# Designs tried in a protein design run: designed miniproteins, single chains. Part 11

Each design is a single chain, and the fold is of that chain. pLDDT is the mean over its residues in the fold that is shown.

## One batch from the design tools (miniprotein)

Design m352
Fold by ESMFold2-Fast:
Structure m352 (fold): chain A 78 residues (1-78)
Amino acid sequence: KAEEYAEKAIEAIEKGDIEEASLYALKALEEGIKDPEKAIELIKKVMDKAVEAGLVTEENAEESIKDAEEKIKKMAEE
């Protein structure tokens, strides 16, 4: 489920495993592609919480959200 994958991404970031966090983020997007708008909102919410908890920098979170948003839009158009 998209929510579960998003939670796993936070957990990976906490462990310092950016590669694994990226994979789980992609999985969340893939599940959420049925509803691109919801997928984007979910990713933003998850990243906001990660930043607030000190797990990731605001700068990195913003970059990741932007990348995810572009990927979701591109996949939805296909």
Scores: mean pLDDT 69

Design m353
Fold by ESMFold2-Fast:
Structure m353 (fold): chain A 100 residues (1-100)
Amino acid sequence: MSPLIQKMQEALEQIKKIAEELEKQGKYEEAAEFYHVAALILLQEVKDLSKDPEIQALAEEAMARLEELRRTEKDPRKLIEKVEEVMREFIKRVEEIEKK
């Protein structure tokens, strides 16, 4: 596994743990906002650190999807699920690029 993918997976797991703790407290809106902001920060860091223009483009596309989800999804629990899906798909796409 590449150092970049490993760091992304570790960061995403920590983000999930914090969001799940907020959800257990019934703080779904706070959990959704935290997850969304943290995911955007992670994607921006990947874009800034990656020298691969394909990975940079995927990060930019994922960030645009997250911004759209924040505007369109009013249910905080559904927003969390959709953010997780975007991040999972992004990591999978990065793995496919690095396996070439």
Scores: mean pLDDT 83

Design m354
Fold by ESMFold2-Fast:
Structure m354 (fold): chain A 68 residues (1-68)
Amino acid sequence: GLEEGRLFARGAEAGLRKGEELGDEVATKAAQGALDSGTSAAGAAGVREMLKTEKGREAARAGIEAGR
């Protein structure tokens, strides 16, 4: 739902900004940490799987826009 997208947008935005300061691998770690802190373990696993699909990436972009 929209709340899931908003949580993902917050995590993705934090990861991107962190990555710009510290490097690309740290961005991935920061995004994972943000998602894990905001979702259940099952939710975090689902998001990871979703990122492998085109639909999942579109949801992430929509979440970033909705998080503004």
Scores: mean pLDDT 53

Design m355
Fold by ESMFold2-Fast:
Structure m355 (fold): chain A 115 residues (1-115)
Amino acid sequence: MLSPAGLEAIDLVAEILAEELGREDLVERIKELLKAGDFAGARKLAEEAGLGLEFDVAERLILLLATGELDPEEVREMFRRLLELLARMDPDTSESEIGRRFGEVLAEVRRRARA
């Protein structure tokens, strides 16, 4: 079973994804799979819908929120920035490039939290 913090993290990230992409039915199905612990099924569904990059970002944010490394407000700011960035990127962008961009946005958000 997922931890309570993990379930709350999934709910928050799914809410933001539905708001920004307007794909409420698809996001709800992905959320149900994640809450059931079927991360592979959730990823496959997202990839089949052309949302593989958005899913990679969402999965990273769920982990950071569930472990307490990020607050809900930091997750909202990061996800909005990353979704805006992904909308301008090639769909074939590598996982390593996504990781690099994620790290840059994370560093900026954390820098603001310290100011």
Scores: mean pLDDT 77

Design m356
Fold by ESMFold2-Fast:
Structure m356 (fold): chain A 76 residues (1-76)
Amino acid sequence: SEQERLVQRALEQVDRLTDYLEKNLPNLPEDKKQEIIKKTLDQLDQLGAYVRQNYPQLAEEVERHLEEARERLESV
């Protein structure tokens, strides 16, 4: 469906953002780095909640993907 395509595109954007942040965040002051990480993690949580509410059949797959992104960001 178009909705499943939109979810897939959102996950691709999450991956691109995560890759960008992993490369750029280490060069920022620690306080700025932690602020950006916290805001990004909050946005990932909001996306997960949105998918659980609107596309519960995709929720488990999406959550596995978001968990990988969270682990990558928390390792920066």
Scores: mean pLDDT 86

Design m357
Fold by ESMFold2-Fast:
Structure m357 (fold): chain A 73 residues (1-73)
Amino acid sequence: PVEKAAEASRQAAEKYGNPETGEAAMRSVRLAGKAGATPEQIARAVMSAAYTFGGPDAGKAAGEAALEAYRKS
C-alpha cells in the first residue's frame, strides 16, 4: 500500500512540477507510512512536500493521488 501510494504521488507531483518534486512526494509518503501515519495524514504530508518543491498544483495532485492509491488497496 505505501509503495503504490508513493509511486502514484511521485507521478502526479512530477506531472505538475519536476522530477525533484516527484522525488520529494515519494519520500514523504514512504517516511509518513513507516511512521504509522493514517492515509489522510500521509496525504497532508505529501501535499506539503510537493507544494514546497513544485507549487500548489503539484501539492494538490500528489496528495489526491496518495489518498486514491490507499482507497484502491
Scores: mean pLDDT 80

Design m358
Fold by ESMFold2-Fast:
Structure m358 (fold): chain A 90 residues (1-90)
Amino acid sequence: SEKREEAVLGLALARFLEEVFKNKEAAELLREYVERELGVSKEMEEEAEKKFEEVKPELEKKLAELSEEEKEEIKKKLEEETEKLKKLLE
């Protein structure tokens, strides 16, 4: 199911927001959105954790190669998306 794949990716993204981008608020809001709109099973959480663990080293390496300006732009976009998601969950 496409919704299952979307949920797994959303859960994996929430883990990246928490662990790599250090944005716990965005992570919690995205996880709540995925649980509310798509539904979450134990199998989906396990798949998401595996995807997170597999991609984390490559993503951390890629982020380390970014300029300070590019890192600030990512942070700004995450803050903007967090505010949008917060409004969606009201």
Scores: mean pLDDT 77

Design m359
Fold by ESMFold2-Fast:
Structure m359 (fold): chain A 91 residues (1-91)
Amino acid sequence: DEEKKKRTRELLIELSSSVAGTMLSMVSAKIGPPEEIPKFLERAERHYREATKYADEAIKVGDETQAAMAQANRDAAAALLAEAREIYEAA
């Protein structure tokens, strides 16, 4: 069912964007014990993979609005991953 797939993808993109906001707050705070830094990097890598998957799916089905939103989320996830790597390397 294409309508169900479209609605599911929309919800997943919205949830992914919400996760990105939380992770950005964590990066901005730069607080937490050193042992949490590797876990944050793993979370950032997982988030980027999921964001990329949603973007690819939205592009493939030709939903221009969802593709634009998912691509913006993927780009934000890429920036968060870069920041997570910098924090990890500095630790």
Scores: mean pLDDT 76

Design m360
Fold by ESMFold2-Fast:
Structure m360 (fold): chain A 107 residues (1-107)
Amino acid sequence: MEEIREELVDILSEATGVDRETAQKILDAIENVDFETLENILKTVLGLSDEQIEEVKKALERLKKARETGSPVVIWQEVLDIARLILEHVGAPQELLDRVRELDAKV
């Protein structure tokens, strides 16, 4: 999981143009289901629309349910799905989307 986490931070930073510290904050907000922090970054830093943010919010609700199961595999699959959704909304190149898919296979 640490290797997956570090690679996700790299992918988020490359795809969005934010520094690693900001990418780490995005991943931390996803993992902790901290929608207020995530919404603020998505709106003010990444410039996502209200519709795109609503899709991310629904994905976070799925992650919240996954956390209640206590399954690390299911939890990390939902984290990767949320990261991929954000990458799609910021217009990340297919190469970076494929890297997230490769990480999902390692979970």
Scores: mean pLDDT 83

Design m361
Fold by ESMFold2-Fast:
Structure m361 (fold): chain A 73 residues (1-73)
Amino acid sequence: AAPEPVEVEMRVVGDAEENAKRAAELAPTLERAAEALAAGRRIVVTARAEADPATGREAAEERIEADRETALA
């Protein structure tokens, strides 16, 4: 039988601070996955995107407004 795959779970949320925290949490798992790949083992990545629509909308509006102000300067 083929070697059992190494599973990596990734979650991406709309908040940049939370995304940075989750990326840091994945570092040791990604290092382990890289070692497994070097040893000829498979990896399986499961990714989910989660967004807070209210927070995402506010952030998008702020960015659009900042870009508009820069273009008008």
Scores: mean pLDDT 57

Design m362
Fold by ESMFold2-Fast:
Structure m362 (fold): chain A 66 residues (1-66)
Amino acid sequence: NAVVDHINRLRQTTHNDTIADIIMDQVARNPDISVQQVTNIYNAAVNSRHDDVDNLRQFIDNYVSS
């Protein structure tokens, strides 16, 4: 699965397991998320500067829903 493989590569290269895990949960609920959208979500989450898991999860949920 190209999307799952991309998320795992982001986990390995960025050392940000928290964001990668949240995106993995999002993809499980929304199978229409593309590889490019994973990159966009990851970059947006990093740029948000949220360090708290609950705040990151809420941010990503809002980003995907917009």
Scores: mean pLDDT 80

Design m363
Fold by ESMFold2-Fast:
Structure m363 (fold): chain A 78 residues (1-78)
Amino acid sequence: MSKEEKIALLAGEMARIAVESGADPQKAADLAMKATRAALEGNVEELKKYVDEIIKMVKSPEDQKRLKEIGDELIKLA
């Protein structure tokens, strides 16, 4: 799997978890797309912002922790 494919997969996984936790699907998809672009551009500051916005969409502490773990992996790839 390429770096680009892995970035897209991780961002998509974050959106999936957020939606399953009750987040708006359109907003989750938009934020995941923005996170993907920021990661591909190496813009760690913007990437962290979008990751935090996705995490804030979920109320479950377990889902928030999972999203933070995936977000941290995404940041390492940026």
Scores: mean pLDDT 85

Design m364
Fold by ESMFold2-Fast:
Structure m364 (fold): chain A 68 residues (1-68)
Amino acid sequence: SMDEKQTVLDVLLQETVAEAQALGLSRDQIVSIARTIQDVYLSNLDKPLEELKAIVQEVRDRELARAS
């Protein structure tokens, strides 16, 4: 459902911001990562929940690794 998809995004974004802050990333870097995750989420809203989770998690992991 949309509510479950939105909850997954909200939790993932909160965890991403906390991890990025712990890594010492700048505000601009954190905003850029969050926007990238949000854009990927919006582009894949037609996907089933589990597929959407896998896609946004992969993008999150890649962006955090790249910024670190």
Scores: mean pLDDT 86

Design m365
Fold by ESMFold2-Fast:
Structure m365 (fold): chain A 87 residues (1-87)
Amino acid sequence: EKEALEEFKKALENGLPKVEENAKKLGLDKKEVEEAKKEAEKLYKELLEKAKSFEEKLLVQGFYLAALATKDVEKALKAYEEALKKL
């Protein structure tokens, strides 16, 4: 089951350079950033409440960090759901 966490971590590491490049190009306004943060916080609380194992709780932490770093809550959520399927 720790394999799902390792795959999620590798996916984040492989995606990081492209995410940083896209962040520079997108120039998201302050309102969009604040809306993404609020959505990420709401989903984080809901997912953490549903998390049953230590591994699932770590995946929820990874989701929250990815959502905040990328400002792309939907992409972070999809990565979380794919990792959870392997758990």
Scores: mean pLDDT 67

Design m366
Fold by ESMFold2-Fast:
Structure m366 (fold): chain A 105 residues (1-105)
Amino acid sequence: MPPGFAGLAQARTLASLGKLEEAKEVAKVGVRISLEYLVKKGIITEEQAREMIKLAEEIIDATKSPEELIKAIEFISQILADLYNGKLTADQAIEKLKEYLKKLK
């Protein structure tokens, strides 16, 4: 399993325990580690990783409940998995993250 996915799973568990702020911080770490790994593997560029990190962190920060955060973590984890498995391009992933963030406003 790629690095960072364990951190996202841990964040989901913390959110399920009502630890919203701790879960958000762990989720952000998991996102950064996952996207840095995709850059190292040549799947995405450093520029694409920076944009996706910014969008994912804005999504995480916009969540107002453990249930919203769990849904956001599941969505972000699926995007990362689909990028890793070649099911999404970086541009498609960025557009999906932008759409999700817009729905949280």
Scores: mean pLDDT 87

Design m367
Fold by ESMFold2-Fast:
Structure m367 (fold): chain A 64 residues (1-64)
Amino acid sequence: SALEKAGKELGKLGETKVSKEQAAKVLHEKAGIPEEKFLEALEKFSTAEEVSHGQLAAALKLLR
């Protein structure tokens, strides 16, 4: 799916952690999901500027 492809691309952005802003930008570009909507989903899992790949995967499942 587009979400699976976006998840793989996000996995390339950081070795252990990924910037929320960069992740939202990539997801918008690869899967057409609004940046602000994905950022809001990520905030549910972490208030930090960066998230783990596990948190990214959880947010991707939540966000359609």
Scores: mean pLDDT 74

Design m368
Fold by ESMFold2-Fast:
Structure m368 (fold): chain A 96 residues (1-96)
Amino acid sequence: SAEEILEELRKLVDEFIEKMKGATVEEAQKIADEFLKKLNELYAKAQTLPPEEAREVSRRIAEIVKAINDALRRLQAGAPKDEVVEELKKKVEEIL
């Protein structure tokens, strides 16, 4: 169900944020790549939902993917990791 996918998404996001807090900038890319693969799997599951639910879940996943990619670009540009992770957490909580 859409609710089950969104619950799984929230759990994966919480795990991702905790891993990012404990990681170096070099480790952040690998952690993000693994998380993006998991998001792609959830996106595939979302396509099996009724059209309206699939669209809503897919939109939220896409917004989270964009937020992660934006955060990674800021880290590559030398932005402070703690600030980037805090802002990413806030942005993802607003999406969910």
Scores: mean pLDDT 84

Design m369
Fold by ESMFold2-Fast:
Structure m369 (fold): chain A 69 residues (1-69)
Amino acid sequence: MTDEDLLAQAEELIEEAEKSEPLEAMMQLGVAQVALAVARTLGSPHTERIDELLERINEREKELEEQLK
């Protein structure tokens, strides 16, 4: 699995999380966050994209936390 494969999987998980139930979405976002962390550890040159995706995850997690309260 390459860093680009991990990045693509993270993007797919973020998109699927927008269509999922809150608990499922939280799990999908967690997996996406781990994939992005691994891609960064592998020395991915796509640091700006990784930061953008992590920001999207953080915003969505805040929305889901509000829904789960």
Scores: mean pLDDT 80

Design m370
Fold by ESMFold2-Fast:
Structure m370 (fold): chain A 79 residues (1-79)
Amino acid sequence: EKKRLEEGKKELDKLVAEATRAITEAVRRSLAEGDKVMAEYAKKVKELGDKKGMPSEIIAGGMIKVVGGWVDGEIERRA
């Protein structure tokens, strides 16, 4: 009885460690992908601002909307 319980605890600890590692790696990959997409659209917003002669404040507003959209998406994913 005691030996079976100890072996079960070791298997559970191993599974928890494996799950923690897998989740951590999945989150890291997701963040890296999001950073790439954000950088691409940030560049496009800046190029549009430069082309149209828009004030830096309006360009900054566009950048804030990109970040806000990403944050809202993360909140919806968790809900």
Scores: mean pLDDT 68

Design m371
Fold by ESMFold2-Fast:
Structure m371 (fold): chain A 87 residues (1-87)
Amino acid sequence: RVEEIKELLRKLEEGREEEATGALEEAFNAGLRAAFEAERARLEADPSTPLEELAEPLRLLLEAARLYVQENKPEEAIELAAEGLAL
């Protein structure tokens, strides 16, 4: 499972590299964080969630983590990465 999640994150990051985040990082970070927390609550209610359903919450987590790194908040980024790997 952890190795499968790492592979999925790698694929999502490759797709993300083709997009520009721009000057809206702060507003998008807040929205993405809220969306991720909502998906995380859903996943905690269903521990049997198939890997395919992890793609969107992991994408939101990865995007939020990247925005935290750009804001010079590496501790927050590390926490989000740890949450994703725990799924």
Scores: mean pLDDT 55

Design m372
Fold by ESMFold2-Fast:
Structure m372 (fold): chain A 98 residues (1-98)
Amino acid sequence: APTDEEIREALALIYIAIGNLLFEKGDYEGAVESYLKAAELAPDSLVAGIAYYNAGMAYDKLGKKEEAATLYRRAADVFAPHDPQLAAEVRKKAEELA
């Protein structure tokens, strides 16, 4: 049977999918809410890193550069122990905004 953690990660992926749909519609505020809900559900997983990165992209679309940079840094911190190259690329994106 799936664990509570596995169930939370599955729900987080659903919220990422909702956020992606809202982003495609141009509802960047709604996308941020859905992505941050995904990160809240699975904060210690790579899913949280993806959620922070996508929320950063949505804040960038809203012109909220400081909030976008903060979320890119959070995403990079999540990615760093698993994928140092991806973490470096995401950190560079944060530096370009701030």
Scores: mean pLDDT 88

Design m373
Fold by ESMFold2-Fast:
Formats: C-alpha cells, structure tokens, sequence
Structure m373 (fold): chain A 84 residues (1-84)
C-alpha cells in the first residue's frame, strides 16, 4: 500500500540517521520494525510493542525504549494520514 511504502521510507531515513550517529541499537530497532511492516502478519500496535520489548531485552531504559516506540507509532500514523 502507499501508506506501507511511506512508512518504510521514513524508517529507512531514521535508520540512516541512527547509523550516522553511531547508534547501533536504534538502527537495529528501525531495521526490525521495517521487517515487521514488510511481513504484514502483525497489526501496527503489535509491531510497535514488539520493538519496545526487544529494546528492553537489549538493556535500553524504559524511557528511551518508549521514545523509540513513540517515534515508530508516529511514522505509522503519519503514513496512514498522508495516504488516506
């Protein structure tokens, strides 16, 4: 869908920024989210929650993991709003 393509594009841009900043954990989170969107077997909330839980398992703080999850939810929401 057009929304899926926009979400993937925005995630790739954020992943590139994280890689350029040397933030491997954020880059891995964006890569995982992209793969979940491409798979299409999970709803948007379940994908965001899965990334949040994986970040916690990697030792990220709840606050930082929630900021990443919030950014992913924003990307999905904005893609849906832009494509109708």
Amino acid sequence: SAAKKLAIKEIEEEKKKAEEAGDKVFAEAYDLFKKLIEDGSQDDLSMVLRVFLELLKKGMSVDDAWKVAGKLAEIVRNSLLKTG
Scores: mean pLDDT 74

Design m374
Fold by ESMFold2-Fast:
Structure m374 (fold): chain A 74 residues (1-74)
Amino acid sequence: STLDLLRQLEALLAEGASREELLAALRKLVQASTDPGMRAFLEEVIAWMEAETDEARWRSYLRAAVQLLLRELE
């Protein structure tokens, strides 16, 4: 489910997974999402992460995005 994939993404982020692993998890989440607004949001998160060179900044942003999505889907 979308929620299970989001939980997996949260776990990977907590474990310090690489940008490549986190982007792969995000792309799986896009594929699982049926809501066009959620897909658009996830694509924007992916694009921003790929553009951001500061690891602390993109990890912080991704944590915030994951927490927002968990509240929406719970």
Scores: mean pLDDT 82

Design m375
Fold by ESMFold2-Fast:
Parts: C-alpha cells; sequence; structure tokens
Structure m375 (fold): chain A 55 residues (1-55)
C-alpha cells in the first residue's frame, strides 16, 4: 500500500552521519524505519530497515 513519511531525522554519531526516515503505510498503519549511514567523506557505509507491526 502507499507509504507516507511521518518522521525524518539526521544525526552524527562517532563521526558517522545517520539519516533516518520513518514511513507509515496509510492503509494498515504499519511502520518501517530506514536508516542510512554515511562516513565523514559522504560514502555509504550501511543501510538498515526495521519493520514494526500494524498497531
Amino acid sequence: GPLEVVAEEESVTNGLRVHTVTLRNVETGAQKIVSTIYDANGNLVSENELATPAA
């Protein structure tokens, strides 16, 4: 179903830039959190996705 952005945050932790986007499925209410980590030079280090059940 369609996803909407409900939160977007950027932080720096231990020299790594972390960009976190929280998406919500408008039909089910289920959320997923996508975190993208970049090093100090802007290179992609990792991308992680955490899904939460509909509540």
Scores: mean pLDDT 78

Design m376
Fold by ESMFold2-Fast:
Formats: C-alpha cells, sequence, structure tokens
Structure m376 (fold): chain A 89 residues (1-89)
C-alpha cells in the first residue's frame, strides 16, 4: 500500500476509537443516572473494549505498523475504566 493510504487508515481508525469512547461515556452516564448496577456498567465497558479491539484488529490486517492505533486504543480503554470507577465511587 502507499504511505498516504496507510496514514488514512490510521486516522480513520483513530476517529472510530474516539467515537466509541464518546458514545460509551454517554451510555455510562445515562446508566448511572438511572441507578443501574455495577454489573450493567461493567457490561457497557466490556462491549466498548471489544469494539475498540475489533478496530485495532481490522487495522492490523491492513498495515504493518499499528503502534499508534494500539497506543490510542490503550489510552481510551484506560479513560473508560477510570470514568466507570468514578461513577461507582
Amino acid sequence: MSSELERRIIEEAKERINEVLDETIKKLDELHKKGSSEEDLQKVLEEAIREIDEIVEEVEKLIPDTSEVRRLAASRITALSIHRIGLIL
């Protein structure tokens, strides 16, 4: 693949990962407002982690260097975990 195409794939994956973060934060906040259980919050977090992992796996099939996408994914998963903990504390 051309370097331009590889960069586009990376940028698109980053946007998708950030969208999963934003949507998941909204879902966690809505569940917290409704008085949902810790188990319900955990299920939403686990679903978001799976979606982010699937995005990373798609990119890994297309380009040889995925370090930038993997780093962003790890950062966003950490942010979601911290957000969930903040809601139950």
Scores: mean pLDDT 86

Design m377
Fold by ESMFold2-Fast:
Structure m377 (fold): chain A 59 residues (1-59)
Amino acid sequence: SRADIEAILKKYGIHDYKITETDTSIFISGTAPRDTDLVALAQELQEKFKKYVGLAITY
């Protein structure tokens, strides 16, 4: 599960990330280019893992 989350984060250009996963949620903090589609990232994570997704991304 964690490796799959990390693969998606790398695909979207997220770096210096931290992942907190619970039974019902995934929370990610990290850095990204300003043009990163965070809505698409959150949707892909939610669809693949079927959990609530929270993002705290800096640029």
Scores: mean pLDDT 82

Design m378
Fold by ESMFold2-Fast:
Structure m378 (fold): chain A 63 residues (1-63)
Amino acid sequence: SEEELKEKAIELAAGMLEKKARAKYPDAESIEVEIVSDRELKVTVTVDGKKYVEVYDLTTLGE
């Protein structure tokens, strides 16, 4: 179904963003990927007590 394909796309995008964040911040204390909506993923990286937050629009990633 379209809903099932969308869920799989979101999970794949989340995994890719987590890997990208880990590669950028290998010594990060935590990396959190949150599904904000069907369209948006939020990545929060904590390193040396500082938080870096990025929001990604899945419309750009999934067409």
Scores: mean pLDDT 76

Design m379
Fold by ESMFold2-Fast:
Structure m379 (fold): chain A 105 residues (1-105)
Amino acid sequence: ELKKLEEEGIEELRNNPEEVLTAARKGLEEAKKNPDERRFGAYVVLESEEELAKEIIELAEEAGFKVTVVEAESLQEAEKLAKEEYKKWLEEGVKKGVLLVRLKL
């Protein structure tokens, strides 16, 4: 059930917030090695994790990515917003983009 996946995902973000930052660092380092490759990423952080959001934004900007920040009220909404932003970036010819989703609970 979608509700169970939502609850488990939110608990993961609460219990292991640093995992998102670790994933972002790995993804952005990989992108730096392949500068001509199209790279899109989406990272979800809890609204209370302002420092993690800031670090992810700074890492993405340093790596030459376009950064878009949005707010979502659920992980389901975050996924929809990521798909919509990726489609927009493809249509606009953006090669490197990061979507930071601030999750409001």
Scores: mean pLDDT 82

Design m380
Fold by ESMFold2-Fast:
Structure m380 (fold): chain A 82 residues (1-82)
Amino acid sequence: SLAEAIERTVAAVERFAESQGLTDIDRERIRALLERAAASAPPELALELLEALREIAENPEKYAELKPRADELFREVLERAA
């Protein structure tokens, strides 16, 4: 579900932040930002964007490879929100 995808992405981002030595990560703020992004698009597109973001957070060494797909999905979300 969309809610499950958001929670998986929040967890991946939190784990990435911890791996970078970042403390005091506001989990609720991350969740709210992802929920707002998801709400501006059809559920299927929102799910694809959340999965792309989760994959980047879990595989930061592949950022350059994964970023183009995430950018394309984010652009599609913005076009649907207009």
Scores: mean pLDDT 76

Design m381
Fold by ESMFold2-Fast:
Structure m381 (fold): chain A 58 residues (1-58)
Amino acid sequence: MKEEIDEKAERAVAEGLPTDEILKLLSIPDDSPLELKRYVVEAIGRVLEELARRRKAA
């Protein structure tokens, strides 16, 4: 599960996906274990921060 999240996060950064597509790609069930939910939130945050940095210099 965590490996799948990492692969999806790397793909999102590599493809420069928009925020809504990143959120859909990294979606997990709401009743998932807290550790997995925190892992996904951290991964989404990292992806969004990296993509924001790439776009912000315009």
Scores: mean pLDDT 76

Design m382
Fold by ESMFold2-Fast:
Structure m382 (fold): chain A 86 residues (1-86)
Amino acid sequence: MQALLQRPFELLAEAERLFEEDPTPEGIRRARELARRAVEEARGLLDRAIEGRASPELIDYLTRRYQEILERAEELEERIRKHEEE
């Protein structure tokens, strides 16, 4: 189960790190792209589990992890907007 979500969480963590270490216009653009990919990949995993009629426990687990990824991506976007407004 951890392996299925490893890549989405790694992409999101890389996006967060890029913004912290390189908050240039190019770094911000790449951070946004990585965060979007993390959300898309996590959503795809959840959708596939639902379509495949996975166990309720697995669907619940993936739903909670997907929501966590969404929340972190939204927090990153808010931090980026605040930084750009100065």
Scores: mean pLDDT 83

Design m383
Fold by ESMFold2-Fast:
Structure m383 (fold): chain A 72 residues (1-72)
Amino acid sequence: SADTKQLLLDQFHLIAAGSGVLLAERAKQSGRDDVAAELLEHARRLAEELSRSSDPAIVAGAREVLARAEAV
């Protein structure tokens, strides 16, 4: 169904956004602020889109990713 497809895609994008933040943290620890900034921009864009989901679990996950991105 369309709802199942959207949920699976949102979960995939949430994993991608979270992974982007983790990689940005590692890039910053390695002194690669340029790479960290690019990864954070991509992760933030994905999480901002997901925060507009009608699924409360996806919205909660997106907010967690945004909070982590702000801390890097």
Scores: mean pLDDT 88

Design m384
Fold by ESMFold2-Fast:
Structure m384 (fold): chain A 61 residues (1-61)
Amino acid sequence: SLVDRAARTVLQALKDGDIDPDALAEHARSLGFTEEEAEAIRKGDPEAVRRFVQALLDRAA
Protein backbone atom coordinates (compact mmCIF):
# COMPACT_ATOMS: atom_id res chain seq x y z
CA SER A 1 0.00 0.00 0.00
CA LEU A 2 1.03 3.65 -0.38
CA VAL A 3 0.94 4.01 3.42
CA ASP A 4 3.36 1.11 3.94
CA ARG A 5 5.80 2.42 1.31
CA ALA A 6 5.67 5.99 2.68
CA ALA A 7 6.14 4.74 6.26
CA ARG A 8 9.21 2.71 5.25
CA THR A 9 10.63 5.78 3.48
CA VAL A 10 10.14 7.93 6.62
CA LEU A 11 11.69 5.23 8.85
CA GLN A 12 14.72 4.98 6.55
CA ALA A 13 15.09 8.79 6.48
CA LEU A 14 14.99 8.88 10.31
CA LYS A 15 17.64 6.13 10.50
CA ASP A 16 19.85 7.96 7.95
CA GLY A 17 19.47 11.32 9.75
CA ASP A 18 17.64 12.93 6.80
CA ILE A 19 14.66 13.89 8.98
CA ASP A 20 14.78 15.77 12.30
CA PRO A 21 13.00 13.54 14.88
CA ASP A 22 11.99 16.57 17.01
CA ALA A 23 10.35 18.27 14.01
CA LEU A 24 8.50 15.02 13.21
CA ALA A 25 7.21 14.75 16.81
CA GLU A 26 6.06 18.41 16.74
CA HIS A 27 4.17 17.74 13.50
CA ALA A 28 2.48 14.71 15.11
CA ARG A 29 1.38 16.80 18.11
CA SER A 30 -0.04 19.47 15.73
CA LEU A 31 -2.18 16.71 14.13
CA GLY A 32 -3.65 15.70 17.50
CA PHE A 33 -1.42 12.77 18.38
CA THR A 34 -0.82 12.22 22.11
CA GLU A 35 2.52 12.97 23.77
CA GLU A 36 3.17 9.21 24.03
CA GLU A 37 2.45 8.72 20.31
CA ALA A 38 4.62 11.71 19.34
CA GLU A 39 7.51 10.29 21.41
CA ALA A 40 7.11 6.87 19.73
CA ILE A 41 7.20 8.57 16.30
CA ARG A 42 10.28 10.55 17.38
CA LYS A 43 12.03 7.29 18.36
CA GLY A 44 11.20 5.69 15.01
CA ASP A 45 8.71 3.11 16.25
CA PRO A 46 7.47 1.47 13.00
CA GLU A 47 3.82 1.16 14.13
CA ALA A 48 3.70 4.79 15.35
CA VAL A 49 5.33 6.12 12.16
CA ARG A 50 2.88 4.10 10.05
CA ARG A 51 -0.08 5.67 11.92
CA PHE A 52 1.44 9.14 11.52
CA VAL A 53 1.90 8.66 7.75
CA GLN A 54 -1.65 7.31 7.42
CA ALA A 55 -3.01 10.41 9.20
CA LEU A 56 -1.03 12.70 6.87
CA LEU A 57 -2.30 10.94 3.74
CA ASP A 58 -5.90 10.89 5.00
CA ARG A 59 -5.78 14.66 5.64
CA ALA A 60 -4.22 15.34 2.21
CA ALA A 61 -7.24 13.73 0.52
Scores: mean pLDDT 83

Design m385
Fold by ESMFold2-Fast:
Structure m385 (fold): chain A 68 residues (1-68)
Amino acid sequence: METSLSLLPADTREKVLAAKTAEEVAAIIDEERDRLVQELLDRGDPKGAELVGALLDQIRDDILAALA
């Protein structure tokens, strides 16, 4: 969990730490994931979008597993 939290942007990490439920944590990370993926797609980097999406999905799963 600590390592996965360190990989998140500082603002997203602060929101995750302030969250009271695993559902809120998932929503925060999913929102940031979708935003970053869309930004990369808009720049014409579909491979970067796939890599970033997969990385954030893994970070989300690691954090949620630690909260379970």
Scores: mean pLDDT 76

Design m386
Fold by ESMFold2-Fast:
Structure m386 (fold): chain A 69 residues (1-69)
Amino acid sequence: SPSIDTLQSLMDSLPDLPEEDRQRFEEELEKARNAKTPEEKEKHLKKAAALISEADMQLRTGKRYEFEV
């Protein structure tokens, strides 16, 4: 599973991310940081990763071929 830093970097790479997705993502990272067990931390990291993946897919679906590097 990705680390908190990795997920934060991925979110920062999505400038058009909706506010509600940013809030949910931040909440999951906060829960991961405050988790008392490795299992809880992993659960919240997986949720954060899923939120980023879903948001990225929505952005890419709307902007396919808009630009490249």
Scores: mean pLDDT 70

Design m387
Fold by ESMFold2-Fast:
Structure m387 (fold): chain A 86 residues (1-86)
Amino acid sequence: SVLDRLREALERVRRETDPLKALEIALEGVMYALRHGDLTKEQMLQLIGIAIRLIGARIDYELGASAEDAIREAIRAMEEVIRLVE
């Protein structure tokens, strides 16, 4: 199911030590939900907002933000995606 795939992605993000990889896994999870979720227009717009936020977190990390902040945002994004799609 979509939810099982998203929960697996969250567990992968929680185990990830590379902030860029954590953000990439989270973004792949958002894209998977957008492509395969049974979503309302409102849910779709919220998921797009989460994707934009993850891209922003990557830019912030490349500009000197901490790895901890990047990983925290990846985890937060995935938890938010799961709540939205459940």
Scores: mean pLDDT 89

